# Designs tried in a protein design run: designed miniproteins, single chains, continued (5). Part 88

Each design is a single chain, and the fold is of that chain. pLDDT is the mean over its residues in the fold that is shown.

## One batch from the design tools (miniprotein)

Design m19043
Fold by ESMFold2-Fast:
Order: sequence, then C-alpha cells, then structure tokens
Structure m19043 (fold): chain A 84 residues (1-84)
Amino acid sequence: MELEEKRRELAREIAETSGLPLETVLEYLNAMESGEEPPEEELFLAKTLYLLVEARLAQEEGDKEKYEQAKEEYRKLAEEYLAS
C-alpha cells in the first residue's frame, strides 16, 4: 500500500534523526498500529513516534482533522508523562 511505503520512509527518517535502530522504530510503529502495547518503559517513546508519523502523514494528505487529533493525543501523552 502507498500509505505503508510512506510510513516506512518516515520510520527511516526518524531512525536516522534519533539514532535509534530502524528495526526498533518499525517494531514500535507496528505495535501501535496493531493495538499491541509495548512494555511500560517503552510505551511513551513508542506512542510519541507513532503520533509523529501519523501527524506528518495527515499533514501531507491535507487531513487537518487527523493532524489536530494526533497533536491533541501527543499533548495528553506529554502531560501524563510530565505529571509522573
């Protein structure tokens, strides 16, 4: 699927920028897409990476609603993490 190719490209970009192994980034994204939660210690990172990819995809597609939803989810996630 064209969308899956774009997600893979974004995962590669994130891996290069963050210094994380591509395989690790792909594992996190795949887990979040399948609804499987990674371990608690990795959950914040996995959710953050997933929301960044979804926000960028929505932005490229011009889907303002999905973009705003991804931003709001990240805001809630960041608040939860900072509160702990």
Scores: mean pLDDT 75

Design m19044
Fold by ESMFold2-Fast:
Structure m19044 (fold): chain A 87 residues (1-87)
Amino acid sequence: MDEAQLQAALAKARAEYPGELLTVSVRITIDGKPAILAVGFVPSKLDPQEVLKKIKEEVEKLLELEKDEENRKALEEFLKKFEELVK
């Protein structure tokens, strides 16, 4: 998925849930290719703490596989931003 497709999907979700959609994204590199990790959710439909738990588990799995220090910092920043968002 390219950046334009991701932004179009987020714009559609925002239009469907105006003022309710929360999003976090970071840029990473996978096998030398640019990639984006992004999560969007609507707090009125999903428990923010349950979403945080699932995202934390998935990010921790990615960190175990990731050897690039810049990617590791990006994943840690993503998790920190997500935790700040779901307070």
Scores: mean pLDDT 71

Design m19045
Fold by ESMFold2-Fast:
Structure m19045 (fold): chain A 70 residues (1-70)
Amino acid sequence: AQEHYQLGQRALQQGRYEEAAEHFQKAVELAGPDDYQSLINLAQALGQLGRHEEAREYLKRASEAIKKES
């Protein structure tokens, strides 16, 4: 989980949005659906790729994960 999150962050910094999305997707799968940080970063990478509808869905899931902790 942590390794994929860090690799995703690095890929985002390098403008490698497809690879960033892949790493953040794996981070979500390994850490679980309540990992709102990976969900937010996945949405950012997808938005940069023009996959706006998928990005919107992941942002909604991140919002739900944040509320679950309160």
Scores: mean pLDDT 78

Design m19046
Fold by ESMFold2-Fast:
Structure m19046 (fold): chain A 72 residues (1-72)
Amino acid sequence: SGRRELLKKFHEKLKAAKNAKERMEVRREMVEAGIPEDLLNKLMLAADKGLSTEELFKAIEEGVSLSELAKS
């Protein structure tokens, strides 16, 4: 539960980032929080593509690869 809430907060922060600098700052926070690189990259890609938090969690649950998520 705590991990899902943490991922949701970071996804919301990424979607709220106004520029590349703010986006990279959120990335740094995710690294410091111990988010695995694969999951971190999926969060960043989902935010860039405008996916909802629900769509992101469904993709994670279904084991969708980063490359498959990029096609969404």
Scores: mean pLDDT 78

Design m19047
Fold by ESMFold2-Fast:
Structure m19047 (fold): chain A 97 residues (1-97)
Amino acid sequence: MLKLRLSGPKEIKAGEPLEIEVEVSGTDKPVIVQVEAYDKKTGKLVSRSELKEVKPGEKIKLKLEGLDEPGEYLIQAYAILDGKWYQGEKMEVKVYE
């Protein structure tokens, strides 16, 4: 089973870029990954990273910008492999003033 692991800061200041490290396992193929940030209370998408290719056993850094409002956010990982979307791990980040 394809698996995405996320790591990164648990807290950032409003307006700071959030850097998320993504690791892929459960595949022998390169995959394309993206992370998205959602407001935890409203469920609204507030930011998307660029799409990046990651090779098996590599970790890559993806940047989320536009987290300008204090609050709690869910960071969700996605992968694309052979035209199919895979939903990975979630992490929580607090944005403070």
Scores: mean pLDDT 84

Design m19048
Fold by ESMFold2-Fast:
Structure m19048 (fold): chain A 68 residues (1-68)
Amino acid sequence: SMEEKRRERVIAFLEAMKKQMKTEEGKKFLDEMIEDVKNGDLDRVFEKLAEINRKIAKEKKSLEEIFG
């Protein structure tokens, strides 16, 4: 179905991101997100994306304080 094709594309995207991760913790985090997508737990996926966004925002502010 079209939904199955969309899930496969999302999983492929997350697996591609995992290949770019330099840390084992980052790879495990993406593995958990891939499993959440496979299980259809979208709420858990969105929670993890929100956590990533918070970490990125915090790191960006720290970099601006050091280099700005």
Scores: mean pLDDT 73

Design m19049
Fold by ESMFold2-Fast:
Structure m19049 (fold): chain A 70 residues (1-70)
Amino acid sequence: NKKLEKLIEAMKEAVRLKNDFIVQMLGQEIIRYAKENKVDPSLLRKAADILDKNGFPVFSKELYEIADKL
């Protein structure tokens, strides 16, 4: 969970900086990490909400689907 929290914090910083490339890279890494590890679904939904609000609906949908299956 701590690694996932750090990834989400880094993604929030990239969003604040308007660095869409880094947001996409971190969104992809969060998706990968969530598929390979047992994670807190509430943290995935938090990441999904941030991505959805900032114009990344495809990554957001994937994270919601992963969270719902946990």
Scores: mean pLDDT 85

Design m19050
Fold by ESMFold2-Fast:
Structure m19050 (fold): chain A 65 residues (1-65)
Amino acid sequence: SNAARAAALDTAAGIILAGHTTGTVSAAEAAAQARALVEEVRALGAEPTQSVLARLAELEAEAAA
């Protein structure tokens, strides 16, 4: 279902964002990958979780600095 796919993509975005915290990926890489997943979640008619959106905004700000 679209809801199950959206939930899986939202979870994947959270994992990628957490990867930056553990030093596995750069802020720019994590933000770009998570942004693509967030856009796919929205394309499926769902909204990403607030924790994913908040962390993505933090990493996008970090990457832009």
Scores: mean pLDDT 85

Design m19051
Fold by ESMFold2-Fast:
Structure m19051 (fold): chain A 63 residues (1-63)
Amino acid sequence: KLEELFKKYDFDGDGKLSYGEAALLLRSLGFTGDIGALLKEFDTDGDGVLDYEEFKKLMEKVT
């Protein structure tokens, strides 16, 4: 489930994924596209992290 996957890669437990954590998650799923461009597209706040809502939108696009 998406919530379990999000928590697994939220290594610091802050309720957000850094770009590094999100990139590791995407690579673990076999994603081979432009990860940086994808993360920038879904980081709507431009703060360099993905909250759970941004993460859900990202996963809808790549799955």
Scores: mean pLDDT 76

Design m19052
Fold by ESMFold2-Fast:
Structure m19052 (fold): chain A 61 residues (1-61)
Amino acid sequence: MSAGQQALLDEIRAHALTLSREELERLLASAKEMLDMLGPTNPVARELLEAIIAELEALLA
C-alpha cells in the first residue's frame, strides 16, 4: 500500500477502536458490500478494503 493508504488504514483502525461491537459489525458489513461492488479490476482499492475488513474482523474476534 502507499503511505497515504497506510495512513488512512491507521486512521480507520484508530476510529474503529472507539466504536461499539454493533457499530463495528455495521462497518464490517458496509466494507464487505463495498468490496463486492468494487469488482476485480481495482486491485489497489481492493487491497485497502481487504485490509480494513481483516482489521475489523480481528477486533470482533
Scores: mean pLDDT 77

Design m19053
Fold by ESMFold2-Fast:
Structure m19053 (fold): chain A 100 residues (1-100)
Amino acid sequence: EMKELIEEMIKAIEEGDGKKFIEIVKKLLELHGIDVSKLSDDEINFIATELGKIIEAYYNPEKMNISVEEVLEYALEVLEETVGGKVAELAKKVYELLKE
């Protein structure tokens, strides 16, 4: 379930476990119908970084010195341009599930 994976991502961020965070991101991509075998390690790390920024901006807006809305807008643009619109859709869905 996608919401459970997002809760695991939040925990991985709190624990500082970047490796676990990346593994959860791979599971989210697969659950969203994205073939992770077609993505390079650099692309996966880039996706993980942008998703992590969205989560951090949502929970720690004071620390980020930028709104979660602005972080999301930027992430959607760069993800669509670099790794495709389906990954950008996943980032938006992650944000929606954070608000639930």
Scores: mean pLDDT 84

Design m19054
Fold by ESMFold2-Fast:
Structure m19054 (fold): chain A 66 residues (1-66)
Amino acid sequence: MEEQLQEAVELLRKGRELQKKMDEAIKNGDWEKYEEYKKQLYEISDKLAQFEPEVLRQAEAAVVEE
């Protein structure tokens, strides 16, 4: 349980970082980098889909407080 929560938190944090990088890529007109980050975000989303809803809820709460 704790290991799953930690992994979910880490994946959510990486997702937030990728969202920021995607926003910067759009601002700079760098569509190649945007597509690269988008693919990485999809991989993270796929991994998160493997978690139980309760674990995801706890991980989201932890990330939001930051």
Scores: mean pLDDT 79

Design m19055
Fold by ESMFold2-Fast:
Structure m19055 (fold): chain A 96 residues (1-96)
Amino acid sequence: MEEEKKRLEEAEKVKQRIMDNILAQLDSIFDEAAKEIGNTEKVKELRDKASKLIRERNYAELQKLIDEAYKEGILTPEQKLDVEVLVALAAIADVT
């Protein structure tokens, strides 16, 4: 059973690395959006909310947040798609 504990610890480390990488890519997309719209505070609030929802695994509310950001012109169609792909990868990482 010590081998099972080691496997679980290693799996958790892999999941954490994947999530950290996804969050870093998400931050990069929001930094780009902030430069384009010139409203860094609005984008920072969006980023903080998105990161919180990802950590809470609340993907339904995250999708609503992304849709609202796109409707408000904060995200371009391409940025919206990139964020949605990262969210899907985060969800897959949580279940694998």
Scores: mean pLDDT 77

Design m19056
Fold by ESMFold2-Fast:
Structure m19056 (fold): chain A 65 residues (1-65)
Amino acid sequence: MVLSSEELRKILEEALKNNESPGGARMGLKVLEFLESGDPSPIREIAEELGRVEEAEKMIEKLLK
C-alpha cells in the first residue's frame, strides 16, 4: 500500500517534534509538496541550499518511476 500524503506528513511532523533528524523531516515535507503538486522545484531549491543536488535528482527520478 502506498502511504497517503497526509499519513506521511504526520510521520514527518512527529519526527520534527521529537527532534529526530529535523533536516531530514524538512526535506520529507518538500518531497510531499512534490508528490501533491508534481513540481520538483521545492526539492531542488532546498537541495541546492544543502549541497545535495545529486541526491535530490536521484530521489526525483525514483519518484517519477
Scores: mean pLDDT 65

Design m19057
Fold by ESMFold2-Fast:
Structure m19057 (fold): chain A 67 residues (1-67)
Amino acid sequence: MIKKTITFEAEPGERYVARDSNGEVLAEAAPGSTLVVPVKEGETITLYRLVREGGEIRWEKVATYTL
């Protein structure tokens, strides 16, 4: 199986987490950092963004990648 790497640049002030189809964390990025995610061909990866609204903190789904 061929492994691929997805590179994602996090927006300044935002945090991101990438999870695989089993819900396992593959990579995390701090504000202003690049997120590098190791993936298998044919795997589905979901990207979540940390959102702060009205004093509440939550993870929001922002993208899904299928390779």
Scores: mean pLDDT 71

Design m19058
Fold by ESMFold2-Fast:
Structure m19058 (fold): chain A 105 residues (1-105)
Amino acid sequence: HMMELIEKAKEAIEEARRAAEEFGDPYFLELAKEMEEALKNKDWLSLSRTIARFIGRDLVIRLAKNVAEELGIPFPKTPAEEGALLDGAVKGLSKEEILERMKRA
């Protein structure tokens, strides 16, 4: 039902705002604003694309957080540090090498 889909979109906007606060990443606020504008304009294609970008970004950050916690590494502060952490973990690098790569990112 259309009303139920609109309510789910509003939930996604609120989750994006919460993710911005939880992770300190202003990109989530940008995504929330894009979802709000698409919803206001009934631009369902833009809305679905922005929701997909939000879901993808949220999953990557949560994965990076879980990997950092498991390895005893501080949570990455930038997308470059997130990339260095995840790449190092996938390659099976030591904690020391991962930390050094994050510092250089």
Scores: mean pLDDT 82

Design m19059
Fold by ESMFold2-Fast:
Structure m19059 (fold): chain A 120 residues (1-120)
Amino acid sequence: SEELEFVDDELIQAAEKALEHIKNFYKKYSKYLTPEQKKEFDKLIKEAEALVERLRQTRSIEDAREFIEVLNKIIELVEKMAKESKDPKIQKDLENDASILRFYVEQLEKLIEKRKELEA
């Protein structure tokens, strides 16, 4: 069988949508972040942006996996914010956003596994 070494456009589009959701999240909730949390989110968003751009150029499964690792770190921060929130509405909104990001992780992982199944 032909070896599939590269991610397809569907995976790149899914990564781009995940990044857009994270940027929209950060814009919406930045005022509720501590200076330390802002620094950490800014760093992770920049890492995610660089990885999406690299992924467009390389189409590498390894770059896609590294993007998922950064996305999981962002999810952990969002979940921590939800637990620490004093506003029940903000807490629920953050929990919903974390769930959406977890859905993107699941989609990206399924797309990578589909590529690996075709190589096996």
Scores: mean pLDDT 82

Design m19060
Fold by ESMFold2-Fast:
Structure m19060 (fold): chain A 75 residues (1-75)
Amino acid sequence: SVEELLRRAAELQRRATRAIGRLMAQGRDEDVERLGQLLQELSDEVRRVEAGDKSAVPRLEELLKELERTLEEVE
């Protein structure tokens, strides 16, 4: 459901924000840039879905998978 996707997005956004802080402290600038880009794209698609644009749902789902995969690689 859309509510489940938005809940998942909020969870992954929180995890990514914590990871970025840690990665910055470690000087891992390329990982910070990659996560930052994914968070920006995720934020844009979340806003579209929240505004009722259901055409954004497939991109949101792909971004959630990519962000989760990226977090697993850097955590």
Scores: mean pLDDT 87

Design m19061
Fold by ESMFold2-Fast:
Structure m19061 (fold): chain A 72 residues (1-72)
Amino acid sequence: MKTALELIEEAAGKKLDPEEFARLVLRYAQKAMDEGLTDEEAIEKALEEAARHFGLTPEQARRVVEEYRAQR
């Protein structure tokens, strides 16, 4: 199975720093949780926002979240 990081790297056409990616996802997830989202909702929103940050289109970002959800 591909990780969310690998899916974003493939769509962006470049390698990303795993630590930078993890920090960004945690920051977005914490913000979403502060807004009242559940852990699962916060992680999905964080992955979408991280994907958008790395230059993915809205459709590509949604595809990453759907693939991540399918692995649960």
Scores: mean pLDDT 79

Design m19062
Fold by ESMFold2-Fast:
Structure m19062 (fold): chain A 79 residues (1-79)
Amino acid sequence: SVDELIRQGEVADAAGDYKKAIEHYKKAADVDAGAAIQGGDIAEQLGDIELAIELYRKAAEIGSPELKEAALRAIAELE
């Protein structure tokens, strides 16, 4: 489930396993804007700009107005 993917991402992130965190957040990102932003933030920190933009774009598509604005600002800074 999406909730299980988010929990797995949170556990991996807390453990410093950023690659594993991104894997789980990326899977949740199609339906959860918060997961998409979390995955994008970690991807950006690891220098994976292509993946960061992909995840921020997903967040902008499905997020609340606040999450959409945050995602669009992040994309603008990376383009």
Scores: mean pLDDT 84

Design m19063
Fold by ESMFold2-Fast:
Structure m19063 (fold): chain A 95 residues (1-95)
Amino acid sequence: SMAEEEERRRREIALGAYEARQSLPSLSPAEQQRVRNGLLAVGLALLFEEAGLSQEEIRELLETASEEELKELFERAERIAEELIREGERLVEEE
C-alpha cells in the first residue's frame, strides 16, 4: 500500500539522519558543516512536502520571505531533522 511505502521511506530517511549525526565526531569541521547542511535540507524538504507546496510555491516563498520568516522556516526544519534523528535512534534499538 502507499502507506507502507511512505512508512518505509520515512524509516530510511530517519536511519540516514541518525547515521549522519553519529558520524559528526569523526569528521573534519568542513565535513561536519556539510552534514549539518544536509540534515537541514532534509528537514526543509519534509516541511515543504507536509505543507503540500508546489515547486513554484517553494520558489516564490524563498524569493519573497523576510529574514525573520526564513529564520522561523529554518528553525522549524532543524526541529524536523532532530525528530528524524530520534526516530532513527529508536529504529536502530528495535529488535
Scores: mean pLDDT 85

Design m19064
Fold by ESMFold2-Fast:
Structure m19064 (fold): chain A 87 residues (1-87)
Amino acid sequence: VDKERVRAILREAGVPDEVIDKVLNPTPENAEKLAAAIEQALIAVGLPRLYDLPLVKVTPAEGLGFARLAREDPETAIALLEKLLDV
């Protein structure tokens, strides 16, 4: 996963640096929720459901940031989701 590209896209969308750091350095406690949020963004931009993860609450900035990542770089978004599921 290109961490600098993920950081740049999410920061431009207004995602707080603390949330970006959790996405790039996930813990077992938050990895599943972050993976679910990214899957929701992928579905929202027209990609098929990959893992059928549960619906999660995200802030507007988080939702917009993940949707932007999914639109601009779907391959990186999918790779990030898969990395989060491997935590």
Scores: mean pLDDT 79

Design m19065
Fold by ESMFold2-Fast:
Structure m19065 (fold): chain A 83 residues (1-83)
Amino acid sequence: SAREEAAAHLREDAERLSVPEELIDRLVAYVLEHAPDSVERVALEAIDAEGVTLGLRYRGGSEDPRDWELRRVPWSELPAALA
């Protein structure tokens, strides 16, 4: 599905940036649970003390990442890592 492809690309990009695996798993879970079926790409744009910023590209949307929708996701909205 488009969400599964978007999640896979997010994982690959985050791994190249040396993002901790625990955070990558949380980001992937968020995309799979909450992204609309029309989302084709998700990028991790920023991390800060309050949460993450994700860039979203929708089907038929701009291929330029600067035109992607920015979504702010607080830490409380990301799925918790399982013990």
Scores: mean pLDDT 79

Design m19066
Fold by ESMFold2-Fast:
Structure m19066 (fold): chain A 82 residues (1-82)
Amino acid sequence: SKEEAESVKEHLKKGLETDPEGLLNLLAIALEEHGEEAIKKALLRMGFSEKAVEYLLKAAKYAKEKKYEEAIEYVKKALEEI
């Protein structure tokens, strides 16, 4: 539902404000443990748009490469989408 997507977005916002590296490392771990397709399906079921999902997957990939500035940019782009 859209309410689930909004809840996750609020957690992402809080993570960026309080512990951005910790948040990004969790995204990288989720990508490695579950894979891209599983994450995409989960986020779409929670009510994220395909564009928001694309941005979050890019953020996780950059976080895996320790490119935190790029990862933060893509999390912020995802937060602008519904």
Scores: mean pLDDT 84

Design m19067
Fold by ESMFold2-Fast:
Structure m19067 (fold): chain A 72 residues (1-72)
Amino acid sequence: MKEEIDLEVELALAIIQATVSSMDDSIEGLKKKIEAYERAIEIARRLGDTDMAAYFEKNLEEAKKKLKEKEA
């Protein structure tokens, strides 16, 4: 059961990562990256994967910074 849940979560994280990698630094692309990273962080934290959560948190902050710069 736990192993099955872990597989579903790994698949979700892989899809999120693939989605993020396909997006550019446009305002719309950055907004979608932010949504994807926020979801990935939630999932990683629920798994107790601190390293993955930290990785996505760093990317989230960078995406938010770029979005702020483009909206200014």
Scores: mean pLDDT 72

Design m19068
Fold by ESMFold2-Fast:
Structure m19068 (fold): chain A 69 residues (1-69)
Amino acid sequence: PRVVSVSPVEVRVEELPDGRYRATASALAALDDGSILALSATAVAETPEEARRKALEELERRLQEARDA
């Protein structure tokens, strides 16, 4: 099935015990068969900004793969 729309992306960032940061980016993709695909991506980095950027990049890659399927 083809992705017809994507929700706004939500990003959550948390500090890890070792001083790094984990970011989780998530979105819902509506498919042309009426189903909803939940997608998420997680990244770890030395700063919250870097973790957020990496998680968003990975989520965009996964969304593109879903559109190309």
Scores: mean pLDDT 82

Design m19069
Fold by ESMFold2-Fast:
Structure m19069 (fold): chain A 102 residues (1-102)
Amino acid sequence: DGVEQARLAVEQAEKARELAKQGKGREAAEHALDAGSNAALAAESGTASPELAGEAAKRAADAAVLAAEVAYQNGDREALNRAIAGAISAAGGAFQAGYKEG
């Protein structure tokens, strides 16, 4: 489950980045939120390695920052809030992955 969730986090993060580059802030934010949530679940699972979970969390966080920037530029507060939630979930995953590694 954690390995699958890490893979889903990376796939959703890549989709969010693609959409953000196209200026599609709302859709990018939805995918960034899903990426962050999956990255947090991967880190929590204990079945993904700390390295795999950490990489997924990093990718999700990077995507969430890009989605938040585009949402802010578009004036879409709902999309901005979703992207921020994604970033918070990704940060939580990164901290958990770092804890298990250290």
Scores: mean pLDDT 85

Design m19070
Fold by ESMFold2-Fast:
Structure m19070 (fold): chain A 68 residues (1-68)
Amino acid sequence: MKTKEELLAEIQRLAIEAVRLINEKGLSPEEVDRVTALLQAAFDALQNGDYETTVAKLEELRRLLEEA
């Protein structure tokens, strides 16, 4: 299972990737809002020690970024 440090690093990595996609491909406002919401939800879950929710939100974000 991923540690808190690993999950925090994954949030940071996906946030950087999202910024790159926004700058390079020009995501729609709805896509940007969804990315922001998923990153915030993952971070909040991690801060509360809810690793299962953190992983679930990061998986949702990964799928969204793959479709962009």
Scores: mean pLDDT 80

Design m19071
Fold by ESMFold2-Fast:
Structure m19071 (fold): chain A 88 residues (1-88)
Amino acid sequence: AEEYAERVREASRRMAEAASKGDASGATGAALRAIGIALDARLSLPPEEAREALRRGAEEARRVAEETPDPEARRLVLTLAEGILNLE
């Protein structure tokens, strides 16, 4: 569970960095990676562990957004966090 959350955090940080630099392709790639990690957790883990992994992953993405100075990049990462929670 925590391994998935840490992987989502790393992908979210890559997304924030790319978006802050105006790298739309890099930001999209990082977002798709984070969603892929969340989907892998949902499909591979027992239901209760999958729910916890998705919740923790979304919390880590939200923390990355809070640490992101660029307002547009922050908004995109917050949208990613909401998307991860909606995969529950």
Scores: mean pLDDT 84

Design m19072
Fold by ESMFold2-Fast:
Structure m19072 (fold): chain A 90 residues (1-90)
Amino acid sequence: MEAKLKEALASLSPEEAKELEEKAREIGELAKEYAKALGYSEEEAEKLGEKAYKAALAYGAMLAAEKGAEAAIEELERQKEELRELLEKA
């Protein structure tokens, strides 16, 4: 998975790769805040946020390789909005 992730990211322009990474980090931050809202400890929430960031980055990179960077960025933005709605309801 990691080798394929690096290969997929290398197929993108530096700007596209940076934008995907930025969106993945935003997803990780929202996942961390959502975990905290659910009563997880700071340490547990941090680990969950990091896992969400890595998963979003991997998924976004693979989707970008298959459908292009624009589609991948739109999908990560949609996932970010979904997490934001969950946080607002928590």
Scores: mean pLDDT 80

Design m19073
Fold by ESMFold2-Fast:
Order: structure tokens, then sequence, then C-alpha cells
Structure m19073 (fold): chain A 69 residues (1-69)
């Protein structure tokens, strides 16, 4: 069903986002940005507001990492 497909896409996007944050902590910023972009594209099709919020949090995490390095 469309609802099941939407939930699966949302779950995949959240998993990619969590992996992107883990990569930021490891200093793998380019790889993290690629995963975060994939997560955003997947999530924006099912929940635009959440995609924007997680994108904002990802940018804050990258900024914090770069400022503390």
Amino acid sequence: SAAAEREARRAEALALYEEALRLVEQGKIDEAQRLATRAYLLLSEVDEALALELGRRFHEAVKKYLEEK
C-alpha cells in the first residue's frame, strides 16, 4: 500500500540520517553530507517538515564539529 511504502521510505531516511550523524562525529564530513542528502530526498517526498528539521539539525552538527575541531 502507499502508506506502507511511505513508512518504509521514512524509516530508511531516518536510518541514513542517523548514520550521517555518526559519520560527522568521525570527521567523515563529505560522506556524511552525501548520506544526509539521500535522507533528505527520501524524507522530503513523505514528510517535508521533518526533512527540513532533520536537515537543520544535520547542519548544526556539522557546524559544531568544525568549530570544535
Scores: mean pLDDT 85

Design m19074
Fold by ESMFold2-Fast:
Structure m19074 (fold): chain A 72 residues (1-72)
Amino acid sequence: AFEELFAEVEAFSPREQRALGLLLTGASVREAAEAAGLPMPTASRLRRFARRIREETSFDQYVELMRYLGSR
């Protein structure tokens, strides 16, 4: 459910949330890792999660998630 997906996003660290936001807006794994100060394997896993968000959310749900990530 979207509520479960959103709860997973809220449970991420601030650095992981920053990397996720960048990945959702089209940044590469390297760019997200460098900007958030994360190891490449961590950023690569977050890219997989970003793909899941794109596949499992409606436009309105995606906008809500992006607003949350952008406010941090």
Scores: mean pLDDT 83

Design m19075
Fold by ESMFold2-Fast:
Order: C-alpha cells, then sequence, then structure tokens
Structure m19075 (fold): chain A 71 residues (1-71)
C-alpha cells in the first residue's frame, strides 16, 4: 500500500539520517528501491539526495524525505 511504502521509505531514511552518510549508502538505495518500487538507479539518486539533505540537518533530511516520497 502507499502508506506501507511511505513508512518503509521513512524507515530507510531514519538510519540514513543517523548512519548512512559514508557508512552504507548502497543499502539505503536498495531499501528505497524495494519500498517505493523505483528502479535501482532512481533509488540510488534518491539515496544520494537524502544523504546530502542529512548534511544540512534535521530540516534538510525532512525536506529530502518529503521530496522522495512525493516522487
Amino acid sequence: SMADAAGEGLAAAVPGVDKAAGQDPEAAGRSISRATGASLEEARAAAQLLLDGVGSGADGAMRALTRAVAG
């Protein structure tokens, strides 16, 4: 369901906010791809945007999440 996919996207981004920067960006990309059904290439691009957003703090992470979920 869309709610389930959004929940998994958020769950994937939470470890991204805390640990993914430099530690496991490819796993984050796979999780996003699996949760949203996007291609692996699109998921990797989204994961990089999320990691860049995390660098700007909590508000950046939230904006990146919203954009990724919105499509």
Scores: mean pLDDT 57

Design m19076
Fold by ESMFold2-Fast:
Structure m19076 (fold): chain A 77 residues (1-77)
Amino acid sequence: MEEALELEREAVEAARAGDAEKAVEAARRAFELAEPLAIRELQEADPSLSEEEARALLEEALKAAEEMLKKVAEAAK
């Protein structure tokens, strides 16, 4: 979990520096590391969610995060 949090920080820092590619890469790595725990947390919050449904929600969140990081990086230029 700590590694995923560190990668999230790296993603934000890269976006603030205007490096969209690095920001997106760090966010994807953070997502990959945190995915099993995030799926379990989503299912604990809503027991009606299947693992596939929880994963789909996380994929949507990742796509939204990637787009936001790209916009932040563009604004930083």
Scores: mean pLDDT 78

Design m19077
Fold by ESMFold2-Fast:
Structure m19077 (fold): chain A 100 residues (1-100)
Amino acid sequence: EEEAEEIYERLKELAEEAEEAIKNKDWEKFKEIFEKMIEELKKAGYPKEYLLGLYRAYVAAATHIAPEEEVLALAEELAAETGDDSIVEEARRLLELKRR
């Protein structure tokens, strides 16, 4: 519904805010920002394959700053949306690596 350039600039601003939330270890803010990015891309009609890449990035960042239970809950939710259980498998692998 918006011009591609406007969507790009908004996503760029959200990405910068997400980086700041990671630096501050602010999981709640990071989650809010990433959910906004996903909503913008869905409204713009981006394909599921593109969203899968974004979802994997979301889960990877969450393993660094979020509680383990919330990471797994997020991965399960995103797997349900995409139909791709590999997101949950990747989340479990990243959490196992973090324990080492």
Scores: mean pLDDT 78

